Designed miniproteins, single chains, continued (3). Designs and how they scored, part 21

Each design is a single chain, and the fold is of that chain. pLDDT is the mean over its residues in the fold that is shown.

## One batch from the design tools (miniprotein)

Design m8705
Fold by ESMFold2-Fast:
Structure m8705 (fold): chain A 93 residues (1-93)
Amino acid sequence: KIEEVRRIAEEAKEEVKKNEEDMEKMIKIVQEAKEKIEALTSEETARVVGGIADRAIELLRLGKESPHKRKEVAEGVIKLLEEAKELAEKLIS
């Protein structure tokens, strides 16, 4: 389970980096990663990780109003995905 969570989070980070020009695509990537990780973890871990993913999605939605901040928004999302990965690893271990 830990290795699957790491893989999902790392793939999501790479996909966000590749799609920083497309806010809707980044939102979809984060939503899909959230759902996959939640399906692999306990209800408590899913709530914590889901909350971080929801913060990333909110940041992306706010970023749609400021296209000139697209790079900064993508970097913030990548940091939140890393935080979600680290917390999921600690809670699953």
Scores: mean pLDDT 78

Design m8706
Fold by ESMFold2-Fast:
Structure m8706 (fold): chain A 66 residues (1-66)
Amino acid sequence: SMMREMAALEAGKRGGEYSRKAEEAGNEEGAQKADLYAAGAVVYAGQGDFERAEEYIEKAKEAAEE
């Protein structure tokens, strides 16, 4: 579904932005964790599980801010 493909791309972008911000701040551990959560968000969004995708984007944000 094109909608799921677009949701997966958006989830990857949003989650990936947190990983990049953590990396730019010198938080390598937070960046790695945020990247893993972002990957999870992409998988769930691609499967049509948009609620779980949003949960994983939030986890990426939390990991990046630690």
Scores: mean pLDDT 85

Design m8707
Fold by ESMFold2-Fast:
Structure m8707 (fold): chain A 87 residues (1-87)
Amino acid sequence: MLTKEQLEKLIKLYTRRAEEAIKEKNYNQAAYAWAQVAKAYLDLGDREKAREYLEQAEEYAKKAEENGVIVPKDTLELIKELRAELA
């Protein structure tokens, strides 16, 4: 089980990775990074933040697909699992 401090560190790390991926138009990596941020907030018990970042993950997964990039199955499964938990 990750500690609160470890989860906060992961949020900071993946937020930075998502922002860098967006700058480079690497939308599939942005989707994965935002999904990891959403998961970390869910693990912290912050369901409102988890939903907010899940919406970002879904948006960037859609942008990747619209640009002809196949989003990895692991990323899509993570987004699907997070959506089910936040339903």
Scores: mean pLDDT 88

Design m8708
Fold by ESMFold2-Fast:
Structure m8708 (fold): chain A 90 residues (1-90)
Amino acid sequence: SPLFDEDVEKRVEAVREALADPNPYSAALGAMWAARDKDPEVRIAFAEAAATSPVAGLDVVRQALYILSKDENPEVREAAKRALAAVDAA
């Protein structure tokens, strides 16, 4: 799966594709794996992609964004907070 690629840019691309897909299983995979990725760049990409996702209202996506709003990396926290605000406004 591209979400497990050793190249961080490939994982970023894979999460953006997963969250752009209206399939709720793709968004759930992004929440399960990309939101827990070791690299903050992938976690930021998940939060940003989730903000505009057609399935952003899924509980698993919202829960992942809430966890990222408490992340150790301040850029990840800010991206997740912006994404939660966007999802709540929709």
Scores: mean pLDDT 79

Design m8709
Fold by ESMFold2-Fast:
Structure m8709 (fold): chain A 80 residues (1-80)
Amino acid sequence: SEEEERKERILKISLDTTYQIARARVEALRKQGKTEEALAVLDSAIKAFEKILKESKNPELQEYAQKAIDDLRAERERLR
């Protein structure tokens, strides 16, 4: 339905926005030497995408969430 398509588009935009904000916050915190706070931001973002991966039946959203999780986990490893 048009309503479901609209909700899906909004969710995709929301997920991309969440990812971009998390990345920007992590970079800002890293530049300030606030490693523990940067790790907390990464952990929160990973948890949010893991929830989408668990609850979504949309393969495209599941793929997006998985790629975001993989990227954020790699960033977390780079901080150590």
Scores: mean pLDDT 82

Design m8710
Fold by ESMFold2-Fast:
Structure m8710 (fold): chain A 80 residues (1-80)
Amino acid sequence: SAATDERIRALLAEAQKLAAEAVASTDPAERRALLARIRAVVAEIVALLESQGTPNAREAAALLRAQAAEFEAYIEKLIA
């Protein structure tokens, strides 16, 4: 639905903002807190995409999970 699509766009914008903040941060504790927030936002986007029940939405959810996992690994490497 249009309302679901708008919510997904808003959550994607929030995830992008949080990701930029995680990259810019030099504080390991702040980076971990931002990763936790990104995980929560991504989980909500994935749930909304899966609720649409279309093949395209399922593919988008899978790609987003993969991208989020790669980003988390990147930030964890910066924390170490």
Scores: mean pLDDT 89

Design m8711
Fold by ESMFold2-Fast:
Structure m8711 (fold): chain A 69 residues (1-69)
Amino acid sequence: MELSPTEARVLEVLTAAGDKALSVSELAERTGESQSTVSRAVSRLHERGLVQTVVGPDGTTYVRRGANL
């Protein structure tokens, strides 16, 4: 199925970052979207297996692209 514009932008930013994990806040800043909008996009991408998410020791959610993208 097609990605939403926000989902596509999040994936583009993560692809440009390589194997580096980015916080939801950094993704929001880079995409120009709100953290809430980015969190929803990340949740949908995670359900599709396109990204990986982890909560860091400081409680910050980090996101990186999934394997084989």
Scores: mean pLDDT 78

Design m8712
Fold by ESMFold2-Fast:
Formats: structure tokens, sequence, C-alpha cells
Structure m8712 (fold): chain A 82 residues (1-82)
């Protein structure tokens, strides 16, 4: 049913964010999470679930802030950087 699909998408967002929050120093994990959330947002918009699309967008914004902080705090290692 559409209701079960919607519930599945909500659960997937929560699981993606839990993995990201448990691995905030992993560029690979955070990047994979961002790609997954973009996919869920697009799918939710196409399926007519604007509430799920909004939830995915809000999760993506939090994740992008985590990526930005990781990069600012030396997540991008250049051995020649001061």
Amino acid sequence: SMEKLKEKLEKEIDEIMERAENNPDSVITLTAAAISLIGIRIDSERLGFPDIAKRADEALKKLLEMIKELQKNGGRMDPRAP
C-alpha cells in the first residue's frame, strides 16, 4: 500500500541519519548518506509525498552541515597544508 511505502521511506531516512550520526568523522559514510537522502527526496516528490520529501531535505541539510564541519576540522587531509 502507499501508506506502507511512505512508512518505509520514513524509516529509511531515520536509519540513514543514525548511521551518519554514529560515524560523524567518516567522509565515505556521510557522502553515501547524502546520496541516499537525495534519492529519497526525489522519489518522495515523484510519488506525491511532500512531507517525506521535506523530512529528507531537512535531514540532508543537517548532514551537509556535518560534512562542512568535518572538512573545516581537518577531514580533508593535505600533508602540505599548514
Scores: mean pLDDT 81

Design m8713
Fold by ESMFold2-Fast:
Parts: C-alpha cells; structure tokens; sequence
Structure m8713 (fold): chain A 118 residues (1-118)
C-alpha cells in the first residue's frame, strides 16, 4: 500500500533579540508522527530570514504540481537546499534520507540525496 500522507513543519526561533537563530525542518505523518528532523543551529538571523524567504518562493513555485508525491518531494528538496545554505553538512542530509527511505518514503529520500550531492 502507499505510505501515509506527510507534511513538513519549519520551526524558526522567535527570539528577535538573538543575533543567531536555529531553523528546524521536520517531516510528519498526517497523524502527527515525526519521521525525521534536521536543524541548522546558531545561524545569523539575516541569513536565516533570507533563506526562509527563498524557500517560500520555491514552495510557491511547486504548489501547482499535480502529482502529490512529486509535490512533497519538491518541497523537501527546497527545504534541504535552505538547510544546506544555512550550513547543514551533506552527511546530515544523507542520514535523514536513509531514515526516510527506511520508512518507505523513497521520493523524499531521493530529493534529500539530490541536494546533498549539489
């Protein structure tokens, strides 16, 4: 059977007094079970805000994808590119891809590996 529906959650530290922030991307099932997460830690606030804006633009561009599996994979690829831009090492993206593949989410795992190899 097909894997259950998933969504991405992006958490950004709301403390506006801090010069550095953490950005966390997590993947959840529709039942709110976490499949995996990747965090960029202690990144300059301006860099995080610019990367989140670029991610939003990429997600808007893929919103018209009619295949829901391809659409989620494209959103995962955009999130992985944001995290890599914020300094997350390729090895951490590969580890997340292995976890997603083990859970049966091959298209999302492939998207993470594409970004890790860029």
Amino acid sequence: SAPPAVYLDIEYDPDRSAPTVNVTVSVHTAADEELGSVSAENVPREAAEAALTAWGDRVAAVGSEPDPVARVAAMVRAAARMLKTLGVPAEELRAAAEALRAAGYDAMADALLEVAEE
Scores: mean pLDDT 77

Design m8714
Fold by ESMFold2-Fast:
Structure m8714 (fold): chain A 85 residues (1-85)
Amino acid sequence: EEEEKERKKKLVSSAIKDYENILKKHGDLIPKEWVERAKKLIEEAKKYLENGDYDKAMEFLKQAEPYITAMIAAALMEGIDPYIY
């Protein structure tokens, strides 16, 4: 119960940091509009994380995933490591 909440919190927090780091490092490789949309989805995930709604936070991260995948694909084409945590 308490351990499950703590582990879910760490998992969601880690995923948010991973997405923010990819966005920070590789956001220039995709259109600015996509960067703004990804940022908004990550901000919503953070709000749900702060409220203890880890499942909802993960749903917003899944919505951000196409933008993150686009940055990863662009970074790979440039020979850049996309998985800087």
Scores: mean pLDDT 80

Design m8715
Fold by ESMFold2-Fast:
Structure m8715 (fold): chain A 81 residues (1-81)
Amino acid sequence: SELEKAKELTIKQMKSVVPDPAMYFFGLGKSAFKAGDYELAALYFEMSNKIQPRSDSWLLLSQSYEKLGDLKKAEEYRKKA
């Protein structure tokens, strides 16, 4: 999808700018999650997991989708955690 292409491009750009792009996006996701912006949190956790999947990132991604009411995606990502 166009959104997936945008995510890949952003990841490629950040790899040249920050030392740990996976941790960079994970940090942004946690900040968004804490602020209650679950759609933005899910986006950042997905980008982080594309670079380096982690159990804690999959769990927070699952919780983000649960907060958004997307229980199917929440279960899919919970299984990856």
Scores: mean pLDDT 87

Design m8716
Fold by ESMFold2-Fast:
Structure m8716 (fold): chain A 76 residues (1-76)
Amino acid sequence: MSKYAAAYTGGVLRAIGDALDAGKELSKKELDDAGIAMASERTGLPKAEVEKKYKEDKAKIKEEQEQQKRLQELLR
């Protein structure tokens, strides 16, 4: 499921917003770290477990998106 990926994305977007409000720029690494930290906070899991679950969810979402894209291509 996408719950960890959604939490990660929300964390990244929040970090970007906070950085813009502060007049700062964030690197890709800082964005990734912020996303994992927010997902960890939202789920109550350690960052290492969140990262593992995020990678699992990302792979699953990628498979689901590819399948949906394939179905849309066939229907069009």
Scores: mean pLDDT 70

Design m8717
Fold by ESMFold2-Fast:
Structure m8717 (fold): chain A 85 residues (1-85)
Amino acid sequence: MEEILKEAEEKIKAAKTPEEIVEAVREALERLRKEGASPEELRQFGERAAKIAAEHMANQGWSSEEINETLRRIGEVTREVVESI
């Protein structure tokens, strides 16, 4: 988990669009699922990734509306990956 979270953090910090952030989180969640992560572990990862994304977007000066929408999409992606188990 920590290694995958670190890779996701690096991708989030390199992201230029909300779409790139959401994709980085999706890829990390799908990788964790393939490695046998439980639904609870996937949810915990999604929460940690969302926190990292929120901090990055705020530091880059993104609008509150863009931040809130991106976090909503991260939540949707987390739910979709959990439900696909």
Scores: mean pLDDT 82

Design m8718
Fold by ESMFold2-Fast:
Structure m8718 (fold): chain A 103 residues (1-103)
Amino acid sequence: SKKQQMLKLVDSWEQGVKSLVKSLEQGYITKEQMITSIEVNSQMVINEIKRLNPDDPVTDKVVEAIKDTTKKVVKMLKEGSSSDDILKVVDDGKKKIEEIINS
């Protein structure tokens, strides 16, 4: 179903962000590279969600929630928040997005 495909895209978005957090913790990327990568990852997922279900009001709410969570994570990175705090915001954002899709 479109709903199951959208949930898989949200899972991919979350996994992408968590992978970037791990890369930052291991010193494989800089904070600036992480910010760019998370914004690119989020935009790619948003584009796929819009392509999958362009005319549904649920799609707009999901896109807004991904954008909101991404902006919060970027702000936290700039402010020097811990990886644990960032991961909590990502988990909370994913739960809200899943609730929107399942409504």
Scores: mean pLDDT 88

Design m8719
Fold by ESMFold2-Fast:
Structure m8719 (fold): chain A 61 residues (1-61)
Amino acid sequence: MVTLTEEEALLALKLGDKYFSEGNYEAAVKAYQAVLEYAPANSPVKPQAQKELEKAKQALE
């Protein structure tokens, strides 16, 4: 698998945020997981994706 660029990682984070705001927490979790897995290792969007992923997982419970 190829690593996302910083711009692609930011777009994936924003897509996850959109799903979260729409109440589609399952799709939000998948989008945030993709950011954490494929974004550059030192990307500043990774800490934000981790935080939002935890919120989305809590919303699914």
Scores: mean pLDDT 80

Design m8720
Fold by ESMFold2-Fast:
Structure m8720 (fold): chain A 77 residues (1-77)
Amino acid sequence: SLEETRRLAVELARRLGLTEHAALAEASVEMALALVMHIAAKHGSPEEYEALRKTAETGTLEETARRATELARRFLA
C-alpha cells in the first residue's frame, strides 16, 4: 500500500540519519518513493534500481509503491 511504502521509507531514512528526508517522506508518498529510489541507486543492485526506475516510468503508482516497499523491507533487514 502507499501508506506502507511511506512508513517504510520514513523508517529507512531514520536508520540512515537522513532526518530531513524522513520528514519529507512523512509529508508525501512522492517524496517517500523518491527517497527509496535514491537509496536503491546508492546501495541497491543495478538490477533492482533499473527495475524500480522502469516501473516508475511505465507502470502505475501502485506498482511502483509495491516494488519500492519490497526494496525498503530488504534494506531494513
Scores: mean pLDDT 77

Design m8721
Fold by ESMFold2-Fast:
Structure m8721 (fold): chain A 68 residues (1-68)
Amino acid sequence: PAPYTKNPESKQAALQTAASLHEIAADITRTTTFKSMTPEQVEQEVQDSLQAARDLQQQLADLGFKTR
C-alpha cells in the first residue's frame, strides 16, 4: 500500500533517478564484462534481454487491452 504521498512529482522524480542510476550501473558493468565474455555468453545475455523485454511488453499490452 501507499500510505504517504506528500509530493507525487518530487517522489516520482527521485524514484526515476534511482532507477536510471541502477540501469546505468548495469550497462557499464555489461560493457566491461562483455569484452571478457565468450561469443556464447554474449548471445545468452542478448537472448535473455530480448525475452524479458518481449514478456514485459506482452504483459503490459494484455493489461492495457483488458482495460475496462
Scores: mean pLDDT 61

Design m8722
Fold by ESMFold2-Fast:
Structure m8722 (fold): chain A 70 residues (1-70)
Amino acid sequence: MLSTNEVRQRIRDILDDESLSPDEALEKIRGLLLEEFERVRRLDPEHAPSDEVRRAILETVLAWARQHLS
């Protein structure tokens, strides 16, 4: 499982990848977050974030990433 710091670093690596279009970068970030939520839910369902918390994280990170890609 990726730590919060590892997820943040991977998002930054995606944003810094000049070979990716903005749409490709956003899709990779979305996929990374959804994969991590699924891993947490599978391995530790008792401590997995709620749907509301996952939505808030996803919206916040994607808004931040869009600002970086503009």
Scores: mean pLDDT 75

Design m8723
Fold by ESMFold2-Fast:
Structure m8723 (fold): chain A 81 residues (1-81)
Amino acid sequence: SAITGLERAIEEVEKLPDVITKGELVDIVLNSMREEGASDEEIETVLNLLSQRIPFSEISRPIKRSEAIDLIRDIIEELRK
């Protein structure tokens, strides 16, 4: 499910250095969702929510691990509405 994939993404982010790029965060989320068997519709929904939070112009910009985890948690809460 989308939520299971996003929870997996949090676990992957927790293993990384304190700072990653916003683009690396997007890749981790999408890969984790695919590994957990998320549907194409679920991936498109999460990608839309990510694009609202991470503009294309910012993909090379840094994000702290704690901020990345909070961003994923915000997306999980949006999906639970």
Scores: mean pLDDT 84

Design m8724
Fold by ESMFold2-Fast:
Structure m8724 (fold): chain A 74 residues (1-74)
Amino acid sequence: SAAQREEERELARRVAAILQQAKASDDISTLEAYIEELRALLRDAEEKGMRPSVLEAIRQAIKEVEARLAALRG
């Protein structure tokens, strides 16, 4: 539906904003909070049956933040 496409676009903008903020942060606790927020957004998107491209974008964002967190811990 048109409403679902708008929700998907809104979600994509939010995910991009979180990823940008995460890339600018060196704080472990802040990055862990972003990972949890992205995971919550992924669960909501899956429950709403959002498009595979939207789900994959969120999964990729999670991986990027997790990689940054791992680098800061190592």
Scores: mean pLDDT 88

Design m8725
Fold by ESMFold2-Fast:
Structure m8725 (fold): chain A 114 residues (1-114)
Amino acid sequence: MEAAELVRKAIEENPDAYEATVRALLEDGREVVRTDPAEKAPELVERLVREGAVLITVTLYGKDGRAVILAVGLDAAGRVVAARQGVARTPEEVAALERELSGEALTGVVAARE
C-alpha cells in the first residue's frame, strides 16, 4: 500500500481531524516538517515519497486534543516496509509516541535493507 493511501485511510477513520503535521527524514539526512490542514497531508506525503523520504510521520490533530500518529518506513523504491499507528491526547504523550513510532518504523527500514 502507498504511504499516501495509509494517510487517506487515517483521515477517513478520523473525520474530526482538522490539521496535520508531516515530518519526513530524507535519504540524504535532511528533515522536512510541515503543518497544514489535514486534507493536504496525503498529497504532501506523496511528494515526499518521490523526493526520497525513508521515514514519514504524520500527526493528525482532532477535536478535544486527540491526536492520531502514523509513522511509515519506506524502501528506496518508495514502498512501505513498516507502518505504525497510535493515539495520544496530551502534547507530552504526542511527542513521546511520535518518537516511539518513528523509531519502530525506522527499525523496519533498516531491517528491509539487510
Scores: mean pLDDT 84

Design m8726
Fold by ESMFold2-Fast:
Structure m8726 (fold): chain A 70 residues (1-70)
Amino acid sequence: MSVEEAKKKIEELTEEAKKFIKDPSASEEEKLKYFEEYKKKVAEIIEEANDSEIAKYAAKKHEELIELYN
């Protein structure tokens, strides 16, 4: 997986997660479950990319989600 592919996948996953977190019809339990799946998928991308820039990028996107959830 290239750095560009990994960044694109992380960005797409993060945007979908942001939409789900903002959805007033989704339960708190559903949001937590989705967030756990998000973390798992992002971790898989980091492992496949094996690049420190991707890990750093993912950490920043995760921080954005945590701020939105709080």
Scores: mean pLDDT 79

Design m8727
Fold by ESMFold2-Fast:
Structure m8727 (fold): chain A 100 residues (1-100)
Amino acid sequence: MEDLKEAAELISKEKGIPFEEALEGVEKAVEALVKAALDPAVKEEVFLEIYEEIREAIPTEPLLSRASALILRAAGEIVRETKRGQLMLELGDEVLEEVE
């Protein structure tokens, strides 16, 4: 829960949008990632392509990069029992380690 609020505060600060709007965006991003991880129509190889696109799309701006990592961690924790959730947790931790 705190990770989502922190991500929303970082996005609000960097983009200059209201916190409530940033929080809605963060919640929708987490829901989309969780849905993709749990969707049986999404084959493992298709999810690996989505994962690679997400990795390449992570913002280079420090605040947005940290926010993206927190979103990935939150989604991964919800679906932690899945291989897809584990990949999201690993990516989130990797990005957080690189962003100080």
Scores: mean pLDDT 72

Design m8728
Fold by ESMFold2-Fast:
Structure m8728 (fold): chain A 85 residues (1-85)
Amino acid sequence: SMDDIIQQASNISRLTIGDVLYFESKNKNEESIKEVRKLYDQILDLTQEAIDLALQGNLKGAQEKLDEAKKLYEELQEKIKKDLS
């Protein structure tokens, strides 16, 4: 449903913001920070696009953007795990 897509996209956005803030508090490597910020920007853009498409009634397009955001969020989690270990 539209509400489910919006809720999931909003959750990914909030988690991404928190995870990146935590990462930057623990890691001071400039290259790692740049890579994490790039993923951050991409995830936030995709989650916003998913919300916008859902509000327009394009549930198929919204789900596709949500799935892309989820994949990048998994990449972000692996990057954070690797660089903080």
Scores: mean pLDDT 88

Design m8729
Fold by ESMFold2-Fast:
Structure m8729 (fold): chain A 79 residues (1-79)
Amino acid sequence: MPSEEELAEAKEKMRADLEEAKRNYPPEVAEVAEELYRAFTALVDARVNGAPEAELAAARAEAERAMARARELEARLAA
């Protein structure tokens, strides 16, 4: 199970990857990537803070919604 330090490192790597991606992608893609990063960061924060199962499940659902939005954008760009 990831430690607090491991989760912090994961967040940092995701942030670095996001910054690199933003240079090579249009603004619409960057916005969706930022929403994904925010949702996953909230999920990580809830886990690190020892949030109850219900709250952790809610944060997970938000991350899934951000993921669905990213898939919709990918479909729009591919069409």
Scores: mean pLDDT 74

Design m8730
Fold by ESMFold2-Fast:
Structure m8730 (fold): chain A 96 residues (1-96)
Amino acid sequence: MVSQEEIDRAVIIIMGAVVITDAKNGKVSEELAKAVREALDAIERGDYETAVKHLKRAYEIEPDNLVVLRALTIAARLAGDEELAKEYEEKIQSLK
């Protein structure tokens, strides 16, 4: 059985790969891709607080990027910051 932490980590890694691929295709900025890569490096180390910091930077670069918002919500949850996770979930709902 896969743990919720393992599922959340896998989801963030896939989301990060999407953003990095979009940057290679000129669809998003390299600055956004760099912030996402730094977040993925932190996730691989289990440093969820640092991952949240880099994903917040990605959010500042493209506030309406739903992939970044969803990744930030999951990373906040992994870091134990349930209040921050709820804040970004509400932001996602406001964009629907």
Scores: mean pLDDT 81

Design m8731
Fold by ESMFold2-Fast:
Structure m8731 (fold): chain A 83 residues (1-83)
Amino acid sequence: MVEVVAAPSREIALAVYKEAIAAGKKVGFVDASAPRELQLLAARRAIERGADVIIVYDEDPERVREVARELAEEFGAELRVAE
């Protein structure tokens, strides 16, 4: 099952990415500041490529959390908020 991770900064997103890669996981990225159709497209493409983790990132923590929640609901994925 895909995990969607809310990363409220690029530094947190990079940390999550490094941990996932070290664990042998495939990672996708979604820019939470992008239009919703591009967010959905990025997430779908990541899932099609076999991503284990989708990292949702932006410098706006509220936007990141909302986009990550919506993507987790849309794709039936587990949601985690990174710190």
Scores: mean pLDDT 86

Design m8732
Fold by ESMFold2-Fast:
Structure m8732 (fold): chain A 108 residues (1-108)
Amino acid sequence: SVAEAARRAGEAIRRMEELVEKIQKATPDEVGKLMREAVEVAREALELIRELYKQDPATARFLAKKAVEVLRKAIEIGKKKSPENQELIDELERLAAEFERLYKEASA
Protein backbone atom coordinates (compact mmCIF):
# COMPACT_ATOMS: atom_id res chain seq x y z
CA SER A 1 0.00 0.00 0.00
CA VAL A 2 1.00 3.66 -0.41
CA ALA A 3 0.68 4.08 3.38
CA GLU A 4 3.04 1.14 4.00
CA ALA A 5 5.59 2.46 1.44
CA ALA A 6 5.45 5.92 3.09
CA ARG A 7 5.85 4.35 6.56
CA ARG A 8 8.95 2.35 5.46
CA ALA A 9 10.54 5.42 3.84
CA GLY A 10 9.77 7.51 6.95
CA GLU A 11 11.31 4.83 9.21
CA ALA A 12 14.50 4.87 7.10
CA ILE A 13 14.73 8.68 7.49
CA ARG A 14 14.24 8.25 11.26
CA ARG A 15 17.11 5.71 11.32
CA MET A 16 19.29 8.27 9.48
CA GLU A 17 18.38 10.96 12.07
CA GLU A 18 19.31 8.56 14.92
CA LEU A 19 22.67 7.77 13.27
CA VAL A 20 23.45 11.50 12.87
CA GLU A 21 22.72 11.99 16.60
CA LYS A 22 25.16 9.12 17.35
CA ILE A 23 27.81 10.63 15.02
CA GLN A 24 27.44 13.99 16.82
CA LYS A 25 28.08 12.30 20.22
CA ALA A 26 30.76 9.86 18.95
CA THR A 27 34.51 9.95 19.56
CA PRO A 28 36.62 10.44 16.38
CA ASP A 29 37.55 6.71 16.29
CA GLU A 30 33.83 5.70 16.18
CA VAL A 31 32.81 8.28 13.53
CA GLY A 32 34.09 6.20 10.57
CA LYS A 33 32.01 3.16 11.56
CA LEU A 34 28.87 5.28 12.12
CA MET A 35 29.39 7.10 8.79
CA ARG A 36 29.57 3.72 6.98
CA GLU A 37 26.28 2.77 8.67
CA ALA A 38 24.82 6.16 7.60
CA VAL A 39 25.85 5.50 3.96
CA GLU A 40 24.14 2.07 4.09
CA VAL A 41 20.90 3.46 5.61
CA ALA A 42 20.92 6.42 3.16
CA ARG A 43 21.22 4.02 0.19
CA GLU A 44 18.25 2.01 1.53
CA ALA A 45 16.26 5.24 2.12
CA LEU A 46 16.99 6.43 -1.45
CA GLU A 47 15.60 3.20 -2.97
CA LEU A 48 12.52 3.31 -0.69
CA ILE A 49 11.85 6.97 -1.57
CA ARG A 50 12.31 6.27 -5.32
CA GLU A 51 9.70 3.48 -5.02
CA LEU A 52 7.37 5.77 -3.00
CA TYR A 53 7.77 8.48 -5.70
CA LYS A 54 5.98 6.19 -8.22
CA GLN A 55 2.92 6.03 -5.90
CA ASP A 56 3.01 9.31 -3.89
CA PRO A 57 5.45 11.88 -5.35
CA ALA A 58 4.41 14.60 -2.84
CA THR A 59 5.31 12.50 0.24
CA ALA A 60 8.45 11.17 -1.50
CA ARG A 61 9.65 14.75 -2.21
CA PHE A 62 8.96 15.77 1.41
CA LEU A 63 10.99 12.80 2.74
CA ALA A 64 13.78 13.39 0.17
CA LYS A 65 14.08 17.00 1.39
CA LYS A 66 14.34 15.73 5.00
CA ALA A 67 17.02 13.24 3.90
CA VAL A 68 19.12 16.06 2.38
CA GLU A 69 18.91 18.07 5.64
CA VAL A 70 19.93 15.00 7.72
CA LEU A 71 22.80 14.05 5.36
CA ARG A 72 24.13 17.64 5.21
CA LYS A 73 24.32 17.63 9.03
CA ALA A 74 26.20 14.28 8.97
CA ILE A 75 28.61 15.64 6.31
CA GLU A 76 29.42 18.76 8.38
CA ILE A 77 30.04 16.70 11.55
CA GLY A 78 32.17 14.20 9.56
CA LYS A 79 34.30 16.99 8.07
CA LYS A 80 34.98 18.39 11.59
CA LYS A 81 35.47 15.14 13.57
CA SER A 82 36.87 12.73 10.96
CA PRO A 83 38.22 14.53 7.83
CA GLU A 84 40.43 11.48 7.06
CA ASN A 85 37.22 9.60 6.04
CA GLN A 86 36.99 11.70 2.85
CA GLU A 87 35.68 8.77 0.73
CA LEU A 88 32.70 8.36 3.11
CA ILE A 89 32.09 12.14 3.15
CA ASP A 90 32.13 12.16 -0.69
CA GLU A 91 29.63 9.25 -0.80
CA LEU A 92 27.29 11.06 1.65
CA GLU A 93 27.54 14.20 -0.55
CA ARG A 94 26.71 12.10 -3.66
CA LEU A 95 23.67 10.57 -1.87
CA ALA A 96 22.53 14.04 -0.71
CA ALA A 97 22.68 15.21 -4.36
CA GLU A 98 20.52 12.20 -5.44
CA PHE A 99 17.85 13.06 -2.81
CA GLU A 100 18.01 16.74 -3.85
CA ARG A 101 17.30 15.76 -7.48
CA LEU A 102 14.16 13.88 -6.31
CA TYR A 103 12.55 16.91 -4.63
CA LYS A 104 13.79 19.65 -7.02
CA GLU A 105 13.00 17.96 -10.36
CA ALA A 106 9.80 16.19 -11.36
CA SER A 107 10.74 12.81 -12.82
CA ALA A 108 7.75 10.48 -12.55
Scores: mean pLDDT 85

Design m8733
Fold by ESMFold2-Fast:
Structure m8733 (fold): chain A 89 residues (1-89)
Amino acid sequence: SELGERVKKAEELQKKAEEALKKGDFKTAKEYVGKKQEVLGISREEQEERMARELEAVRAELDRLGVSEEGKERYLARLEAEMEAEREA
């Protein structure tokens, strides 16, 4: 029950991150991704795996939205750097 509620909250946060991404609000998208990871209580190793999968999923979504190759690389590089900074902090 409690786990199911946390998963649903994480899904809502993921949707908010995707909406922020569509608007080009990278800071807000990052904040929602961080909150999602916190809600799930993910271990550091699982966080690293999720980071890799999230970057791949974001690349696919940006491609689907028609973002330029240069735009995709800039966004992903920034997102990866921010995620690594969060992990090291």
Scores: mean pLDDT 73

Design m8734
Fold by ESMFold2-Fast:
Structure m8734 (fold): chain A 83 residues (1-83)
Amino acid sequence: MEEQREAGDAVLERVKTKEEALVLAAQAVLGADAAEEAGDEEHAELARELAERAAEKAGIDVESLTREKAEAILAEWRAKRAA
């Protein structure tokens, strides 16, 4: 638990821009949903915590970051990288 949390902290520390923080928040939201669907409540909680901190760093409210919005953010980010 603490080791996984520390890994999340390290990832967040490596985020250099608000765009990267927003992408990380979106990934963490989707990761938490996937962990909940898999029955991994502990991993889901850690992913939710990471999503909250990444969203704060991006300057947004994590509660505004629904699954649909998270998927849209990742789709737009991937499209920008492919273009």
Scores: mean pLDDT 76

Design m8735
Fold by ESMFold2-Fast:
Structure m8735 (fold): chain A 99 residues (1-99)
Amino acid sequence: SVEFGVASGMLLITIGVTDLHDDEEEQAELIELTSEEAIETIKEIMDKLDEELQKKAEEVIEILRKARELAKVDVDRAKELLREAARKLDEISREIAAK
C-alpha cells in the first residue's frame, strides 16, 4: 500500500518536473527512468497481492512499459500514460487498505 502510493507520487512529480524542461530528450529520459523504477517496485510486491490486485498491477506495468516506448516519440502521450498509471496505483493502494 505505502509502496504503491509512493510510486504514484513519484510519477506525478516526474510529470511536474518534465514541464520545467525545454529539452524533450531530457523529458524522455526522466519518464523512462521513473517508469522503469515504478515497474520494479510493483514487481517486488506483486507476489503479496491477491489474484484480482495482481491483474490490476500487471495492467499498470503494461501502461508504464508503453510510456517508456513512447517517451522518445510522443512525450505528451507518455506523460498522459504516467498520469493514468498513477491513478491506477492509487486505486490499488486504496483497495489494499480496505482489505
Scores: mean pLDDT 81

Design m8736
Fold by ESMFold2-Fast:
Order: C-alpha cells, then sequence, then structure tokens
Structure m8736 (fold): chain A 72 residues (1-72)
C-alpha cells in the first residue's frame, strides 16, 4: 500500500540523513521518520546542534526530495 511504501521511503531517508549528519558533525545523530501522507514522508536527523530535514513525495511513481528533485 502507499502508506507502507511511504514508511519504507521515510526509514531509508532517515538512515541516509543519519549517515550524512554523522559525517558532517562527527556525532551520533537522533533520527525520526514520519509518514505525512499515502505517498509522502519526512525524515529528520539531529546531531551536533544541527537539524537536517528532507521531505519526500511521489512524482511520476517515484519518491523525490522536494528541495533537490533527487530520488530517495
Amino acid sequence: SGEEEAREVGERAAAGLARRAKELTGEEPTVTAEVTGPDSARAVAEAGGQRFVADYSATGGRYVDEATGREA
């Protein structure tokens, strides 16, 4: 279902943000993933006093980062 797919995308996005946050700050991040709709998800990572956020939505059957247009 779309909700399950959005959840999986959010979890993968959160893992990616966690890795990026750790690389940029050198600290272990706290990460969360939230389903924002049947075809959308948000990932948040916090580390070293910095917050990283990525919103993903389905476009043409693919999940893309709203800010960059990159696939999740």
Scores: mean pLDDT 68

Design m8737
Fold by ESMFold2-Fast:
Structure m8737 (fold): chain A 75 residues (1-75)
Amino acid sequence: EKEDIVAEFAARVAPYVTTDEQKQALVKLANALLNGDEEAARKYTDELASLIPDPEQAEAVRKAGDEAIKKVKEL
């Protein structure tokens, strides 16, 4: 179930993740979510969003990250 939450999140943000730096941040975020590390997942969500130049896309990533963190925490 954690893997399903992370896969859905990754698919949702994939169109916005185009650079190597963004991909590295996404991998760190995915690992934090799989490990249930809420603090790291929040940190890496902010890191990924900060690397996205479009403010609307950055906000979509933050929202998706917060939703994924909440779903994993509620398991």
Scores: mean pLDDT 83

Design m8738
Fold by ESMFold2-Fast:
Structure m8738 (fold): chain A 86 residues (1-86)
Amino acid sequence: SKTVSEKAFEADVLLALGEIYFAIGKLDYERGDYDSAIESFKKALQLYEEALKLFEEAGDTDGARLARQNIEEVKKFIEELEKKKK
């Protein structure tokens, strides 16, 4: 139903929203609010994964690559914070 261009645009919006949640998570991390930081990083991860699917469906190789890089980065933050709880 959505065009390739519409899917790519939606993916860009989701990627940008994910970056906002990632920034919120980093701010919470710097303040020592680790539970809030994890919640924000998990939101960013979900948005990046949704963006990746749309970039792949649109054939946007550059967008898909960027989304994968952001997924890898946010997963590292989640893993490091979860280790602090053990």
Scores: mean pLDDT 88

